Designed miniproteins, single chains, continued (5). Designs and how they scored, part 89

Each design is a single chain, and the fold is of that chain. pLDDT is the mean over its residues in the fold that is shown.

## One batch from the design tools (miniprotein)

Design m19289
Fold by ESMFold2-Fast:
Structure m19289 (fold): chain A 58 residues (1-58)
Amino acid sequence: SEEQERINREIAEKLRLIGEAVDIAIKARKEARAAGASEEEAYEIFRKKLKEELEKLK
């Protein structure tokens, strides 16, 4: 139905934005590791960046 197609498009757009947030957080983790951060430090940077990017989607 047209209603279901609209809902599906809205879900797809939200998933795309979530995917972008995850990619940004992954990039931050990789950059931290390249700069000499430990795995634990890089993971904490990932968590904080992911939270920040997801909060922007409100």
Scores: mean pLDDT 86

Design m19290
Fold by ESMFold2-Fast:
Structure m19290 (fold): chain A 55 residues (1-55)
Amino acid sequence: SPRLEKLKKELEELEKLIEEVEKEDPEDPIKQAVLAILKAGADFTKELIEKLEKE
């Protein structure tokens, strides 16, 4: 499904961005706050993908 393909690409991009931010700015409190938001978005996208794949 094109919707699932798009969501999977968005999730992959979010996960890569999260890894980059964690690697470069692990101790920056502002970056940690942004990182928490990105992780929440990734988790939501992952859950949505699972729901669309299963019913």
Scores: mean pLDDT 78

Design m19291
Fold by ESMFold2-Fast:
Structure m19291 (fold): chain A 60 residues (1-60)
Amino acid sequence: KRKELEERIRRLEERIRRLEESLKYFKEKKSHPIDLETIEEEIRRLREEIERLREELERL
C-alpha cells in the first residue's frame, strides 16, 4: 500500500513536470491566454491530488 501511494505520487509529479515545461514553452511564444490558463488549472488539480495522497501516506 505505501509503495503504491509513492508510485502514484511519482507519476503525478512527472505529469506536473511535463506540464510545467509546456507552460514555459507557451509563455515564451506568447500563446493564447486560454492555453496558459488550462495548463495552470491542470497543474493545480494535480498538485491537490498529490497533497491528498501525501496525507494518506503520512497516516500509514
Scores: mean pLDDT 78

Design m19292
Fold by ESMFold2-Fast:
Structure m19292 (fold): chain A 58 residues (1-58)
Amino acid sequence: SEEEKRKKELLEKARELADEMAKNFIEAEKVRDDKKKAQELLEKAEENSRKAAELLRE
């Protein structure tokens, strides 16, 4: 029936969307890990700059 064909098409599209969502999650996790590492490096640089400034006051 035409209704059964339409339901099958909707399930196919839903499957494709689910697969894209899964891929996007994996990529988002990778970018988030890289950003976290970048933030850690920036925090260390800021702390080192503060310590250097304290030494220059002595």
Scores: mean pLDDT 74

Design m19294
Fold by ESMFold2-Fast:
Structure m19294 (fold): chain A 63 residues (1-63)
Amino acid sequence: SALTEELLALYERDPEAFERRLTELILQGRLELAIEILEALKKRFPEDAERLDRGIASIREMM
């Protein structure tokens, strides 16, 4: 989706702004979308996979 592509670009360009946008999605209850974005990031940035997996696990605990 356009939102997913925007957030993937934001992760690389401005990680702090990315974290704020991700937190907003979680607070809005858009948990499945937040997980989808983190899974997409793992494919693009496999070096960050461990940290992203911890994020996914935390969100899944909220579901």
Scores: mean pLDDT 86

Design m19295
Fold by ESMFold2-Fast:
Structure m19295 (fold): chain A 56 residues (1-56)
Amino acid sequence: DEAQRALIRADGTLLRYGVSDEAQKYYDKALQALDQGNEEEAIKYARLAVEAAKKN
């Protein structure tokens, strides 16, 4: 689904650009949201994790 694809993209981005504290924080929030079935929050935080990682 869209939330799982967003998390996969975030994971790949974090591996490529490195894991900053900010990127890790957003990625953890995305995982928690997905685990709770909150797809909208999972997508939001996954995208924030990608942006944070690219700013490293």
Scores: mean pLDDT 81

Design m19296
Fold by ESMFold2-Fast:
Parts: structure tokens; C-alpha cells; sequence
Structure m19296 (fold): chain A 58 residues (1-58)
């Protein structure tokens, strides 16, 4: 339980940082970096959702 909560929290921080980096990349017109960050954000969102589901079932 505690391990899942910590992992979710760490991923949420990483997601927030990735979203900030994406905003900067879009402002700079860095399309390649923006695409990579969008893919990373989608992956993080899916991982968080799966862990939250496990936590609720625990």
C-alpha cells in the first residue's frame, strides 16, 4: 500500500515536470522534443491510472 502510494506520487511529480517541459518545447517551436514529451506524458498517465486502480483494490 505505502509503496504504491509513493510510486504514484513520484510519477505524478514526473508527469507535472513533463507537462512543463512540453509547454516550453511548444513555445520554442521544438516539434521533435514536443512529440517525445507527449508520448512520455501518455505513458505516465497510463502508469498512474493502473497503479491507482491497484491501490483502490488493495
Amino acid sequence: KEKLEKEIFELEIELSLARMKLAIAKLEGNEEEAKKLEEEIEKLEKEIAELEKKLKEA
Scores: mean pLDDT 82

Design m19297
Fold by ESMFold2-Fast:
Structure m19297 (fold): chain A 69 residues (1-69)
Amino acid sequence: SMQQQVQQLQQQVEQRKQQALKNIPKSAKVSAENTKGGPVDAEKIEKDARSSLDPSMETLLQEQLKRLQ
């Protein structure tokens, strides 16, 4: 079913995004502030961390999703 495929894709995208944020050195500082700021800052920090990612990184994430199937 296509709905299941979409759900899996969304879950993988979120998981990859979280992993990318953790692995990026820049996100290390962002994560530290998140712990300090709390849950409200989590969304803000995630946005900033993601903004620091190059468009190439997003393309890589999409390609990785295709590879993972």
Scores: mean pLDDT 57

Design m19298
Fold by ESMFold2-Fast:
Structure m19298 (fold): chain A 61 residues (1-61)
Amino acid sequence: SELERQLVLELTALELRIIGLEEELRLLKRRGAPEEEIRRVEKELEEAKRRLEELKEEIEK
């Protein structure tokens, strides 16, 4: 179905976004970026991970 296809695409996009955010966070910590900048990326990563879990639950229905 169209909805199922869209959910799978969103899942893939979220997984790639999480990988990108984890790499960005790693680089920021390595270069000693300001705590505020690190915290902002950590928050985005937490939000992306929460959205991924929500989407996985929706697909498993």
Scores: mean pLDDT 84

Design m19299
Fold by ESMFold2-Fast:
Structure m19299 (fold): chain A 60 residues (1-60)
Amino acid sequence: MEKKVLDAEVEAAMHVIAAAIALRLGDREAAAEHYRKAAEALEEVDPEEAERLRELAEEL
């Protein structure tokens, strides 16, 4: 498995978890920022998932 892919997936997962925590605290702005960061991490590895995460950020 390529290290670049694994690192991107871990980074994205950490940001998704941070976004979920922000949503539980009612901080939609912080949640949107974390979804955007997760999307950036996946942009070259999983562009479909990156686009989905960007859409989630825009809906907040």
Scores: mean pLDDT 81

Design m19300
Fold by ESMFold2-Fast:
Structure m19300 (fold): chain A 63 residues (1-63)
Amino acid sequence: GGSTKAGAGAAAGSKGGGPLAEKAGRYAQDNDREKAAEYARKAGELGGDPAAAESAERSGLQV
């Protein structure tokens, strides 16, 4: 842990992928993992953050 919390990337990522990430979450809740992953992938591509795609994969990988 660090005392400095300079997080400027989090707010910028919401611009392109925000609505798509929200849709991905909705599909995941509806148990539609394929659509959730697709929307999360699009959110990551549009936001330029592959972390969103990783998050979707982790949710779908519920072993």
Scores: mean pLDDT 61

Design m19301
Fold by ESMFold2-Fast:
Structure m19301 (fold): chain A 110 residues (1-110)
Amino acid sequence: APPGERAILATAHLPSVEEAEEAARKLQPKLDELMREHPNVTKAAVAVRPTPDGAEVVALVHVRGSDEDIEEVKERVKQAMKEAGLDVKIEVVTPDEATARLAEAEAQRR
């Protein structure tokens, strides 16, 4: 990833994979809109990760820019997830940290 890029990692736990997939379907068009409208958003993705007690909806948004640009995108991601009915935990991480966390989660599924 280029210097000055950050990843916004937003997660929400739901009691079933079906509810998580429904929430991801509602969230995807909101993130697609964010990527179209916000010039600092370089990548946006939604995934559903099964857990022993349900599933997590994971939204990953890559942002290039100032701390103010990152905060604006973070608030828009939070709002999009809230509109999808999700109670979210949001972290701002490096792209490498986000990739490592997703790789570790994938290894735990195998």
Scores: mean pLDDT 76

Design m19302
Fold by ESMFold2-Fast:
Structure m19302 (fold): chain A 97 residues (1-97)
Amino acid sequence: MKLSKEELEAEVLTALAIMYAHLARLSKDDEVQLELLEKGKRLVDETAKISKNPELVKKAYEALAEAARQVAERSTDPDIRKRMEKLAEELEKKAKE
């Protein structure tokens, strides 16, 4: 398959966002986990503006949402847990658009 420059950039940004989701799951610091997931969301938001592949964008939002829910379940800080649950809900909503 031959991809345009914009679609190649979308693939790279999406892969990086999924990588942030994975790193968030591996991190033991709740604030770092939240920062990584928020950075991932921003990358997918930017990718959604340039990508012609809605399935690629949806898959990235779903990966970030799953990571946010897993981090929320493991968090010992109720404020971080609540912020992670809210982020997961926002990501799940974007994945359904």
Scores: mean pLDDT 81

Design m19303
Fold by ESMFold2-Fast:
Structure m19303 (fold): chain A 94 residues (1-94)
Amino acid sequence: MPLSEEEKKEIKELAEKLAKTLIEEAKERILKELEKAGLPLPSEEKLEERAEVVALTASRLRVIGLLILKELAEEGNEVAKKEAEKVEEEIKKI
């Protein structure tokens, strides 16, 4: 299903709001992944810049995932219905 320009704007706005709440989680995830990979840890300034990008990307993927789950739920997928409700409740808490 092609997304309308209005839906794209709503996705962007929701992703940006969600990203702001996920910056601290993104920082923690970046540090853990770099440690696992044996890569050098970034400076605090670079970590914050990277966390903002990761949080925004994760938020966009989550909003897109919610749209896919809603589409599958409309097609009668019971697992998708339950997961979509859970994701919507988490977004509403923001």
Scores: mean pLDDT 73

Design m19304
Fold by ESMFold2-Fast:
Structure m19304 (fold): chain A 82 residues (1-82)
Amino acid sequence: FDADAERVLAFLRERGDEELARLVEEVRARDTVEARLLLGTAASFIAMIEELNKRFPDEEETEKLREILRRELTRAARELLA
């Protein structure tokens, strides 16, 4: 779980998304099954995006995938913290 959370936080902080990083820290702190599934899924998606970009370099498509992840993670984190 900690490795997943750190991967997600690193991704968000590298992009300067401090608001979503703060939400992820709150999700991490709750340490629920839902929190673990959300951060594990997000970490796996980040790994998949980076692997796809390495094998089939397309910065435009890669950035679209990163933005989809950011949007969906924001929605899910806010729902989980409500």
Scores: mean pLDDT 81

Design m19305
Fold by ESMFold2-Fast:
Structure m19305 (fold): chain A 84 residues (1-84)
Amino acid sequence: LPLGVQKFAEGKYDEAIKYFEAAAKKGSPLVRAVAYTLIGEAYYFKGDYEKAKEWYKLAADNAVTEEERSFAKKMAEDLEKKIK
């Protein structure tokens, strides 16, 4: 996650997504949910709102805490309103 977050901050969204996908596949449920949210954010900043929405929905479905679930659901709903 830390390297992916650094790549994200540098605007290297494709590289960030690769790190977040790796974190999601081998991480704990908590790490997986966070990684899905970050992948959604990376797609959002790339302008791929449909993929961003899909990843936020996955983050909500995999959220361990209510706070994570609420955030991911809100982001998916906000994107739905922006693209539709």
Scores: mean pLDDT 78

Design m19306
Fold by ESMFold2-Fast:
Structure m19306 (fold): chain A 62 residues (1-62)
Amino acid sequence: MEEEFEELLEKVAKLLKLSEEEKEELKKLVKRYAEILNLSPVDALLELLGLMSEEVLKKLLE
């Protein structure tokens, strides 16, 4: 996995208080979403966060 994606995923997991298993599930979901939409994993993760919670996305970008 790209280091940039892994770092962002760690920050998201901490903000959402995800378990290790939940983090692994999110990682798989984001990668699948990226493949379907032809996006980078980082872009797919940010888009999914925006759809689920604008508050979380705001905290990551501020």
Scores: mean pLDDT 73

Design m19307
Fold by ESMFold2-Fast:
Formats: structure tokens, C-alpha cells, sequence
Structure m19307 (fold): chain A 73 residues (1-73)
């Protein structure tokens, strides 16, 4: 159903947010420990960018489905 698709997208957005939080937490821990390398920072930045791109795409799809649901109700 449309509601099931919305729920699945919301769960996927939450999973992407959790992955981003994990990357940020790992960077903060490395910075606090004084072990953060330029390579780790570059890899984390690339991962955060990829997760941000995915979040934007999923959010746009979710908005479209919510608009469809509102029009159908």
C-alpha cells in the first residue's frame, strides 16, 4: 500500500540518519583521542556526503508519496 511505502521510506531515512550519526560519533571520538588523521577525515567526509545525497533523494520521494496520499484521502 501507499502507507506501507511511506513507512518503509521513513525507516530507511532513519537508518541513513543512524549511519550518519555513527560516522560523526566516530570522528568525535578520534578527535577527542587525538588520533584523527587527514585520511579518516576525508573518508568520513565522503561517507557523510553520500549519506546526505541519499537522505535528500529519500526525503524527496517521501514528500511525493505523502502528497499522493493527501490527494487520495
Amino acid sequence: SLEDRIAALEAEIAAVAAERDAVVDALRAAQAAGTLTPEQLAEAAARIQALGDRDNALAAELDALRAELAAAA
Scores: mean pLDDT 88

Design m19308
Fold by ESMFold2-Fast:
Structure m19308 (fold): chain A 77 residues (1-77)
Amino acid sequence: MDARLAEAMELFRRGVEAFEQGRYEEAIELLRRAAELARDDPDLVASILESLGEALEKAGRHEEAAELRERARELAA
């Protein structure tokens, strides 16, 4: 496995855990880093951006969440 992809998956997992525990700002930071490292894997990026969009919405950052959800749909299509 590519070391960058492995790190992206670990950050994604930690971001989801932070989200489930209500630590939305931590989740946002972890998920943004995961998306950057996963750049070459569109399916993984789409999944990360979907989770990031939910974290942004829970943090009250609705405009950023809407933009990222649209991008995630485009990557998954």
Scores: mean pLDDT 81

Design m19309
Fold by ESMFold2-Fast:
Structure m19309 (fold): chain A 63 residues (1-63)
Amino acid sequence: SREELLERLEELIEELRALGTVEARVAVHDAEKVKEMLESGEISEEEAREALERLERVHQALL
């Protein structure tokens, strides 16, 4: 659901912020944009899920 996607995005943003690297800050910015676009209705839930999955892979690569 939209609410579940927003919760997952918030959790990912917090985890990325905790890394404190330049690369993580870029990923935070991208995740925040996805969150804003989902909240405004500029993107669908499916598009947001695909973007979240890509961002989760980026997060995994930064660990």
Scores: mean pLDDT 84

Design m19310
Fold by ESMFold2-Fast:
Structure m19310 (fold): chain A 88 residues (1-88)
Amino acid sequence: MAELRDGDTLVFKGNEVEVRDADGNLLGKGKATVSEDGKKLIFEVGGRKYEVDLGDLASAKPGEARPVEVTDLETGEKRTVLAVREDS
């Protein structure tokens, strides 16, 4: 899997994340965990780790696509992606 791109969509399902392109095609799946301070969600897809602000995700309604900034933890680069949370 390639790195995240602007316009990609992250779908969070419990402790898992799916990455989809702008056309809705599945690019990859990974695991999501909460950071030690409880402020960030850290997820790994394609051997790369990213973080997103948990408050940005928590304020979204289930199924609502919300633009969020994700940080690549290896390069420090930031991307704007859509995030969707599916509540169990």
Scores: mean pLDDT 74

Design m19311
Fold by ESMFold2-Fast:
Order: C-alpha cells, then sequence, then structure tokens
Structure m19311 (fold): chain A 59 residues (1-59)
C-alpha cells in the first residue's frame, strides 16, 4: 500500500543522506574545499528532512 511505498522512499533518502555525510567527512579529512563540504551536508540535511516528512505521512 501507500504506507509501504512512503517508508521505502524514506529509507532510500536516508541511505543517500548517510552516503553524502560520509563523502563530506572524507573530503574534510583530505583538506578539501569547505564550500563543497558544506554543500554535501546541506543536501544530506534536505534528504533527511524529506525522509522525515514521508515517514510522518506513513503514520
Amino acid sequence: GKERELILRAIGLLLRAIGLEFDAELLRKQGGDPAKVAALLAEADRLRAEAKRLLAEAE
């Protein structure tokens, strides 16, 4: 049903956010561009917020 589809989409967004957070930390450790680190973290935050909305709709 719709609930299951929303949960699966939310899980996909959360996994993507975790990947971006990992990439940001790796870039930070390598002395990479702080603007690129900030952009990756901002995108991860957006994906987490969207996942939270989808999970709320599934409840």
Scores: mean pLDDT 87

Design m19312
Fold by ESMFold2-Fast:
Structure m19312 (fold): chain A 92 residues (1-92)
Amino acid sequence: MDEGLQKLVEGLRLAAQAGATISVSLNGDTLTITVKGASEEAKKAIIEGAKLLAEGGANVEVKVEGDTITVTISGLSVPQMIALALTAIGLS
């Protein structure tokens, strides 16, 4: 779980440094992170992080539409969800 979270955050950081737009939405216990203008390197890191989170027991959906990647996550602990949301907002 923690490794997947760290990898996802690294991917988001790479996207932000490259000038991508990061948007965060929380609906119930489901966190949606949308990244627009992500590089292929950032997308790969985000997808890898999402896969590791899913392997750790989280419910994760990744959707790629051109240069936009959307990650929908549920099943994280409340502290993990808050930490991820605040990190993504801070990179927006």
Scores: mean pLDDT 79

Design m19313
Fold by ESMFold2-Fast:
Structure m19313 (fold): chain A 68 residues (1-68)
Amino acid sequence: GFEEEVEEAAKPLDELAEEARRAGAEELAEEIRKRKEEVENTVGVTRKDFERAAREARERLRRLLEEA
């Protein structure tokens, strides 16, 4: 159902948080986890909301890695 769709849509955020942690960006990893929880608790949340959050997290991780 919708709950399973939400779990699947949230997976990229879990993966990005783990990538940030492995890169030593512990604070970014925590921000990504908090963002996931925020999106999950949003009334009327859609798959597109998770996709936007994941895109933002990926962009932040990319910039961090480029500056290293």
Scores: mean pLDDT 77

Design m19314
Fold by ESMFold2-Fast:
Structure m19314 (fold): chain A 69 residues (1-69)
Amino acid sequence: GPTEEEKEALAERIVNSLKRKYGLSEEDAEKIKRLILEKKFEELYELLLKYVSEATARSVVAEAKRALE
């Protein structure tokens, strides 16, 4: 599986994509990165719903799960 550094880089990539596409605040970007790394996917989904559709939020959660395997 991915190393801790690779997981950090993957989480950062996801967050930076969300910041560019959806105008994520820096505070929420930091929170989302932490939720990804802590595997708090239910809380991640709920926070994403502030910015994106349910379908997009589910897609992001699925990508985060795949990235951390």
Scores: mean pLDDT 84

Design m19315
Fold by ESMFold2-Fast:
Structure m19315 (fold): chain A 55 residues (1-55)
Amino acid sequence: MEKLEKAIQEAERAGREKGPSAGVKAGIDTAEKYGLTKEQKLLAASAGVRAGRRA
């Protein structure tokens, strides 16, 4: 589902620019906006954390 990919991309972008907490928030907020499942929300948040830790 392209909505999940978009949530992951937003989470990773926010994580890289503003750190892991921002990545988590962006992933969760975007996933909720698109009505994604709890599992998909966690996946997006995890991607944001990982990107933020590397930035």
Scores: mean pLDDT 79

Design m19316
Fold by ESMFold2-Fast:
Structure m19316 (fold): chain A 56 residues (1-56)
Amino acid sequence: SLEEKKKKLKEVQEEIAKLLAEAAAKGSATDEEIKKINELSEEASKLNKEIIELEK
């Protein structure tokens, strides 16, 4: 469970980084890309909180 959440957090962080790199390369992000980045950022925040709680 904890290991699975840590792996998922890394995957989400990598996807955010990829989307940001793609937006930077083309000089802009679409509204859809911005929405997805925000959704992934919320998911990463939630996973991080769950990991911290499980490690206590």
Scores: mean pLDDT 82

Design m19317
Fold by ESMFold2-Fast:
Structure m19317 (fold): chain A 74 residues (1-74)
Amino acid sequence: MKEKERKAVTLLAAGDILEVAADISDPETARRDYQAAIDLYQEALKLAEEAGNTELSEIARKHLDRVQARLAAL
């Protein structure tokens, strides 16, 4: 359980870094980095759900909703 939660938190942090980088990039670079952030957030959500951590799952879903909206706005 602890390993999955720790990995999920690490993936969320990595996704956040990519999302911040994408926010200040050109549209082509932003598209690539937002897609990479989506992939990381999806894996984090999967691990959080497998761990039964509802709070972490909710955080991951909010991050996914946010980054998907940003990608769609490009």
Scores: mean pLDDT 86

Design m19318
Fold by ESMFold2-Fast:
Structure m19318 (fold): chain A 70 residues (1-70)
Amino acid sequence: KVIEYLRKALEALDSGDVEKAIQYLEEALKLDPTNTAIKRALEAVKSGDLEAAKEAVRLGIEYYQQRKEL
């Protein structure tokens, strides 16, 4: 489920919809409050650095995909 919210957040960031991106990232963070990539993405969105936010979201998605393989 976390990956689903991260993908939706990335889509929102690509469209410039900062409000939706924040909502999806906050939902992802509720599911995994210790995930540093989600925290960094949320900080980047709030600071207006959308490219850094997209990068952090991509790293978060990669992290969950790798853990599923273990």
Scores: mean pLDDT 79

Design m19319
Fold by ESMFold2-Fast:
Structure m19319 (fold): chain A 64 residues (1-64)
Amino acid sequence: LEPLSLDETSRKVQEIIDAIQAGDYKKAAELLRELGIKVSPGELKKMDREQRIKLVQKAASSGL
């Protein structure tokens, strides 16, 4: 699989942050999966703020 461009990755990271703040864990989980982070909406909802931040940082740094 080809990696996402830096610009597209940055845009998806911002959308993930926005979705989490809006409580839209389904959208956040879908965007995380597009960046190679396998997580379900239910698992994301069960995570605390620290765990969610680590997931977003992993997505931003890996560019999978």
Scores: mean pLDDT 74

Design m19320
Fold by ESMFold2-Fast:
Structure m19320 (fold): chain A 95 residues (1-95)
Amino acid sequence: AKEYLELGKEYFEKGDYEKALEYYEKALELAKTDEEKGLVYYNLGLVYEKMGKYNEAELYYEKAAELFPKDDPRRKEALEKSIEAGVKLLHEVIS
């Protein structure tokens, strides 16, 4: 999972969101722990957010939060990101 996660991050930094998604999906298939899966879902949320796909971003951030331990600061960060994406989605629908 680590190699594909790093490749996904590299393509995300380059703005190649399609390649980032491809490598994150491969990382998810190889992820063995809830922490690894949570990290991949969090990064999928970041890609969808950058693409303006706030519904998908909200969903993936929520999945990431569920998988991180309750005492992990990444859980709170993922929950905050999910709420932020949901607010952006509402602005698109009702604005």
Scores: mean pLDDT 82

Design m19321
Fold by ESMFold2-Fast:
Structure m19321 (fold): chain A 58 residues (1-58)
Amino acid sequence: SSELERRKAELKELVDTFVGDEAERQAWLERIEAARSLAELDALEREFKGRYLPAEDR
């Protein structure tokens, strides 16, 4: 779906921006490309943000 494709592109941009190691970046991009549903992508996004973009406790 167009929404899934857009959400994948947004998360790939975050990966490119915040992951300095090329092997780690490629692993994340492969997982994102393999996601077939918004639920799978939401889980990947939460995991990614927890590691690279920790939110405030608000």
Scores: mean pLDDT 79

Design m19322
Fold by ESMFold2-Fast:
Structure m19322 (fold): chain A 55 residues (1-55)
Amino acid sequence: MPSIEELEKQLEELEKQAVRLYIESAETGDEALRKQAEELIAQAKKLKEELDKLK
């Protein structure tokens, strides 16, 4: 079972990956990368929501 600390680290990592992928998609014009970035952002949002409920 991941601790709150581990979940917070996962959230930060997910958000960083999403931002990087978003920037990459903007530079390359790759729609698939844009879509992946959006999915990661959505996952980060859900994880943040779960973290808020655990506190």
Scores: mean pLDDT 80

Design m19323
Fold by ESMFold2-Fast:
Structure m19323 (fold): chain A 60 residues (1-60)
Amino acid sequence: SLEEELEAISKKSGVPFELLKDSLKKIKKLPEEEKDKYIDELAKKLGVSKSTIRELLKKL
């Protein structure tokens, strides 16, 4: 599930679950042209792929 995937990323990255969820909500509200740069930065911070962040955004 989305929550289980977010909890796993939270535990592995050390980023709190609520902060991770809030970051994703913030990105989801951005114009499409601005999303890519924030997706890239979050992916780097979490140690995951950009495609993983895009999948999480679709499930929100």
Scores: mean pLDDT 83

Design m19324
Fold by ESMFold2-Fast:
Structure m19324 (fold): chain A 93 residues (1-93)
Amino acid sequence: MTIEELVDELIKIVEEIKKRLPLTPNQQALIDKMIEALKKAVEAGDREGVVQIAQGLLDYIKTLYDKYAPDDPEVKELVERIEQLLAEIRALA
């Protein structure tokens, strides 16, 4: 997979987590802003920026998972898949 394909899959999983968690409008807006920044870093070929933004997005998603659904096995699997995709992005960056 290319970095672009890995980022696209990561964004799809984040969008699925957004549907499963009872997020406030402000929390959803912050995720959307981070997704937009991630897409712009990919478009610019900024490999370091892609890694940094994707890590920040994962860290925020983990914080939301811990607050809203810490015992939800499906959301846990989605978070673990983001961690796996980020490791693959780092290996290609």
Scores: mean pLDDT 88

Design m19325
Fold by ESMFold2-Fast:
Structure m19325 (fold): chain A 59 residues (1-59)
Amino acid sequence: TEDAAPVVAPNSDTEEAKKRAEELNEKLKEYLEKAKEKGVTISNVINEEQGLAPAPELP
C-alpha cells in the first residue's frame, strides 16, 4: 500500500455511485439493444424515448 499524498478515500458517495452505476448500466443495456435493433445510435433511441421525434414540444 502506498502512503501517497493527502487523498480522500471514497466516501458514502462511492456507495451511492455504485448504486447509480448499476441503474445506469441497466438502462444502457436497454438502449443499446433498441439501438442495435433499429440500426441507429443510442442517442437516437434516447431522443425517441424522450419524444423528440415529430413532437415539436416537450414540457
Scores: mean pLDDT 63

Design m19326
Fold by ESMFold2-Fast:
Structure m19326 (fold): chain A 72 residues (1-72)
Amino acid sequence: MEEKAKELIERAKKLYQEGNYDEAVKLFEEAIKLGDKKTQAEALRLLSVVYNKMGKIDEAKKLYEEAEKLRA
């Protein structure tokens, strides 16, 4: 389970660097569903970065705050 979630995060990072934001979002959302608390926090933080790049600044801030709550 944890290995699958981490693999999804790595694939999503590659898609993000390629500019494929829609596919990166999908893989980060799947990683959030499958990961433990630490993996969910990482995926939410990275998803926030993707939303920021898409111009969804308010949504990005909300995702970042959710990630920080999981780390607290």
Scores: mean pLDDT 82

Design m19327
Fold by ESMFold2-Fast:
Structure m19327 (fold): chain A 62 residues (1-62)
Amino acid sequence: SMSREELLEKIEELEKKGVLAVARGDNKTAAEYLRKMAELLEELGKPEHAERLRKEADRLEQ
């Protein structure tokens, strides 16, 4: 299992990659990063935040 600090670092990396993907119109790639972040947020005990990111990912793929 990853440490809390490692989980936070990975979330920050994915967030930066997601922002760049949206900026270049790669909505599918951005949605994939949001779903990966949601998995890590659930490991951090933040299921409501994870659900919000999954809804955003679904919206991007519409």
Scores: mean pLDDT 87

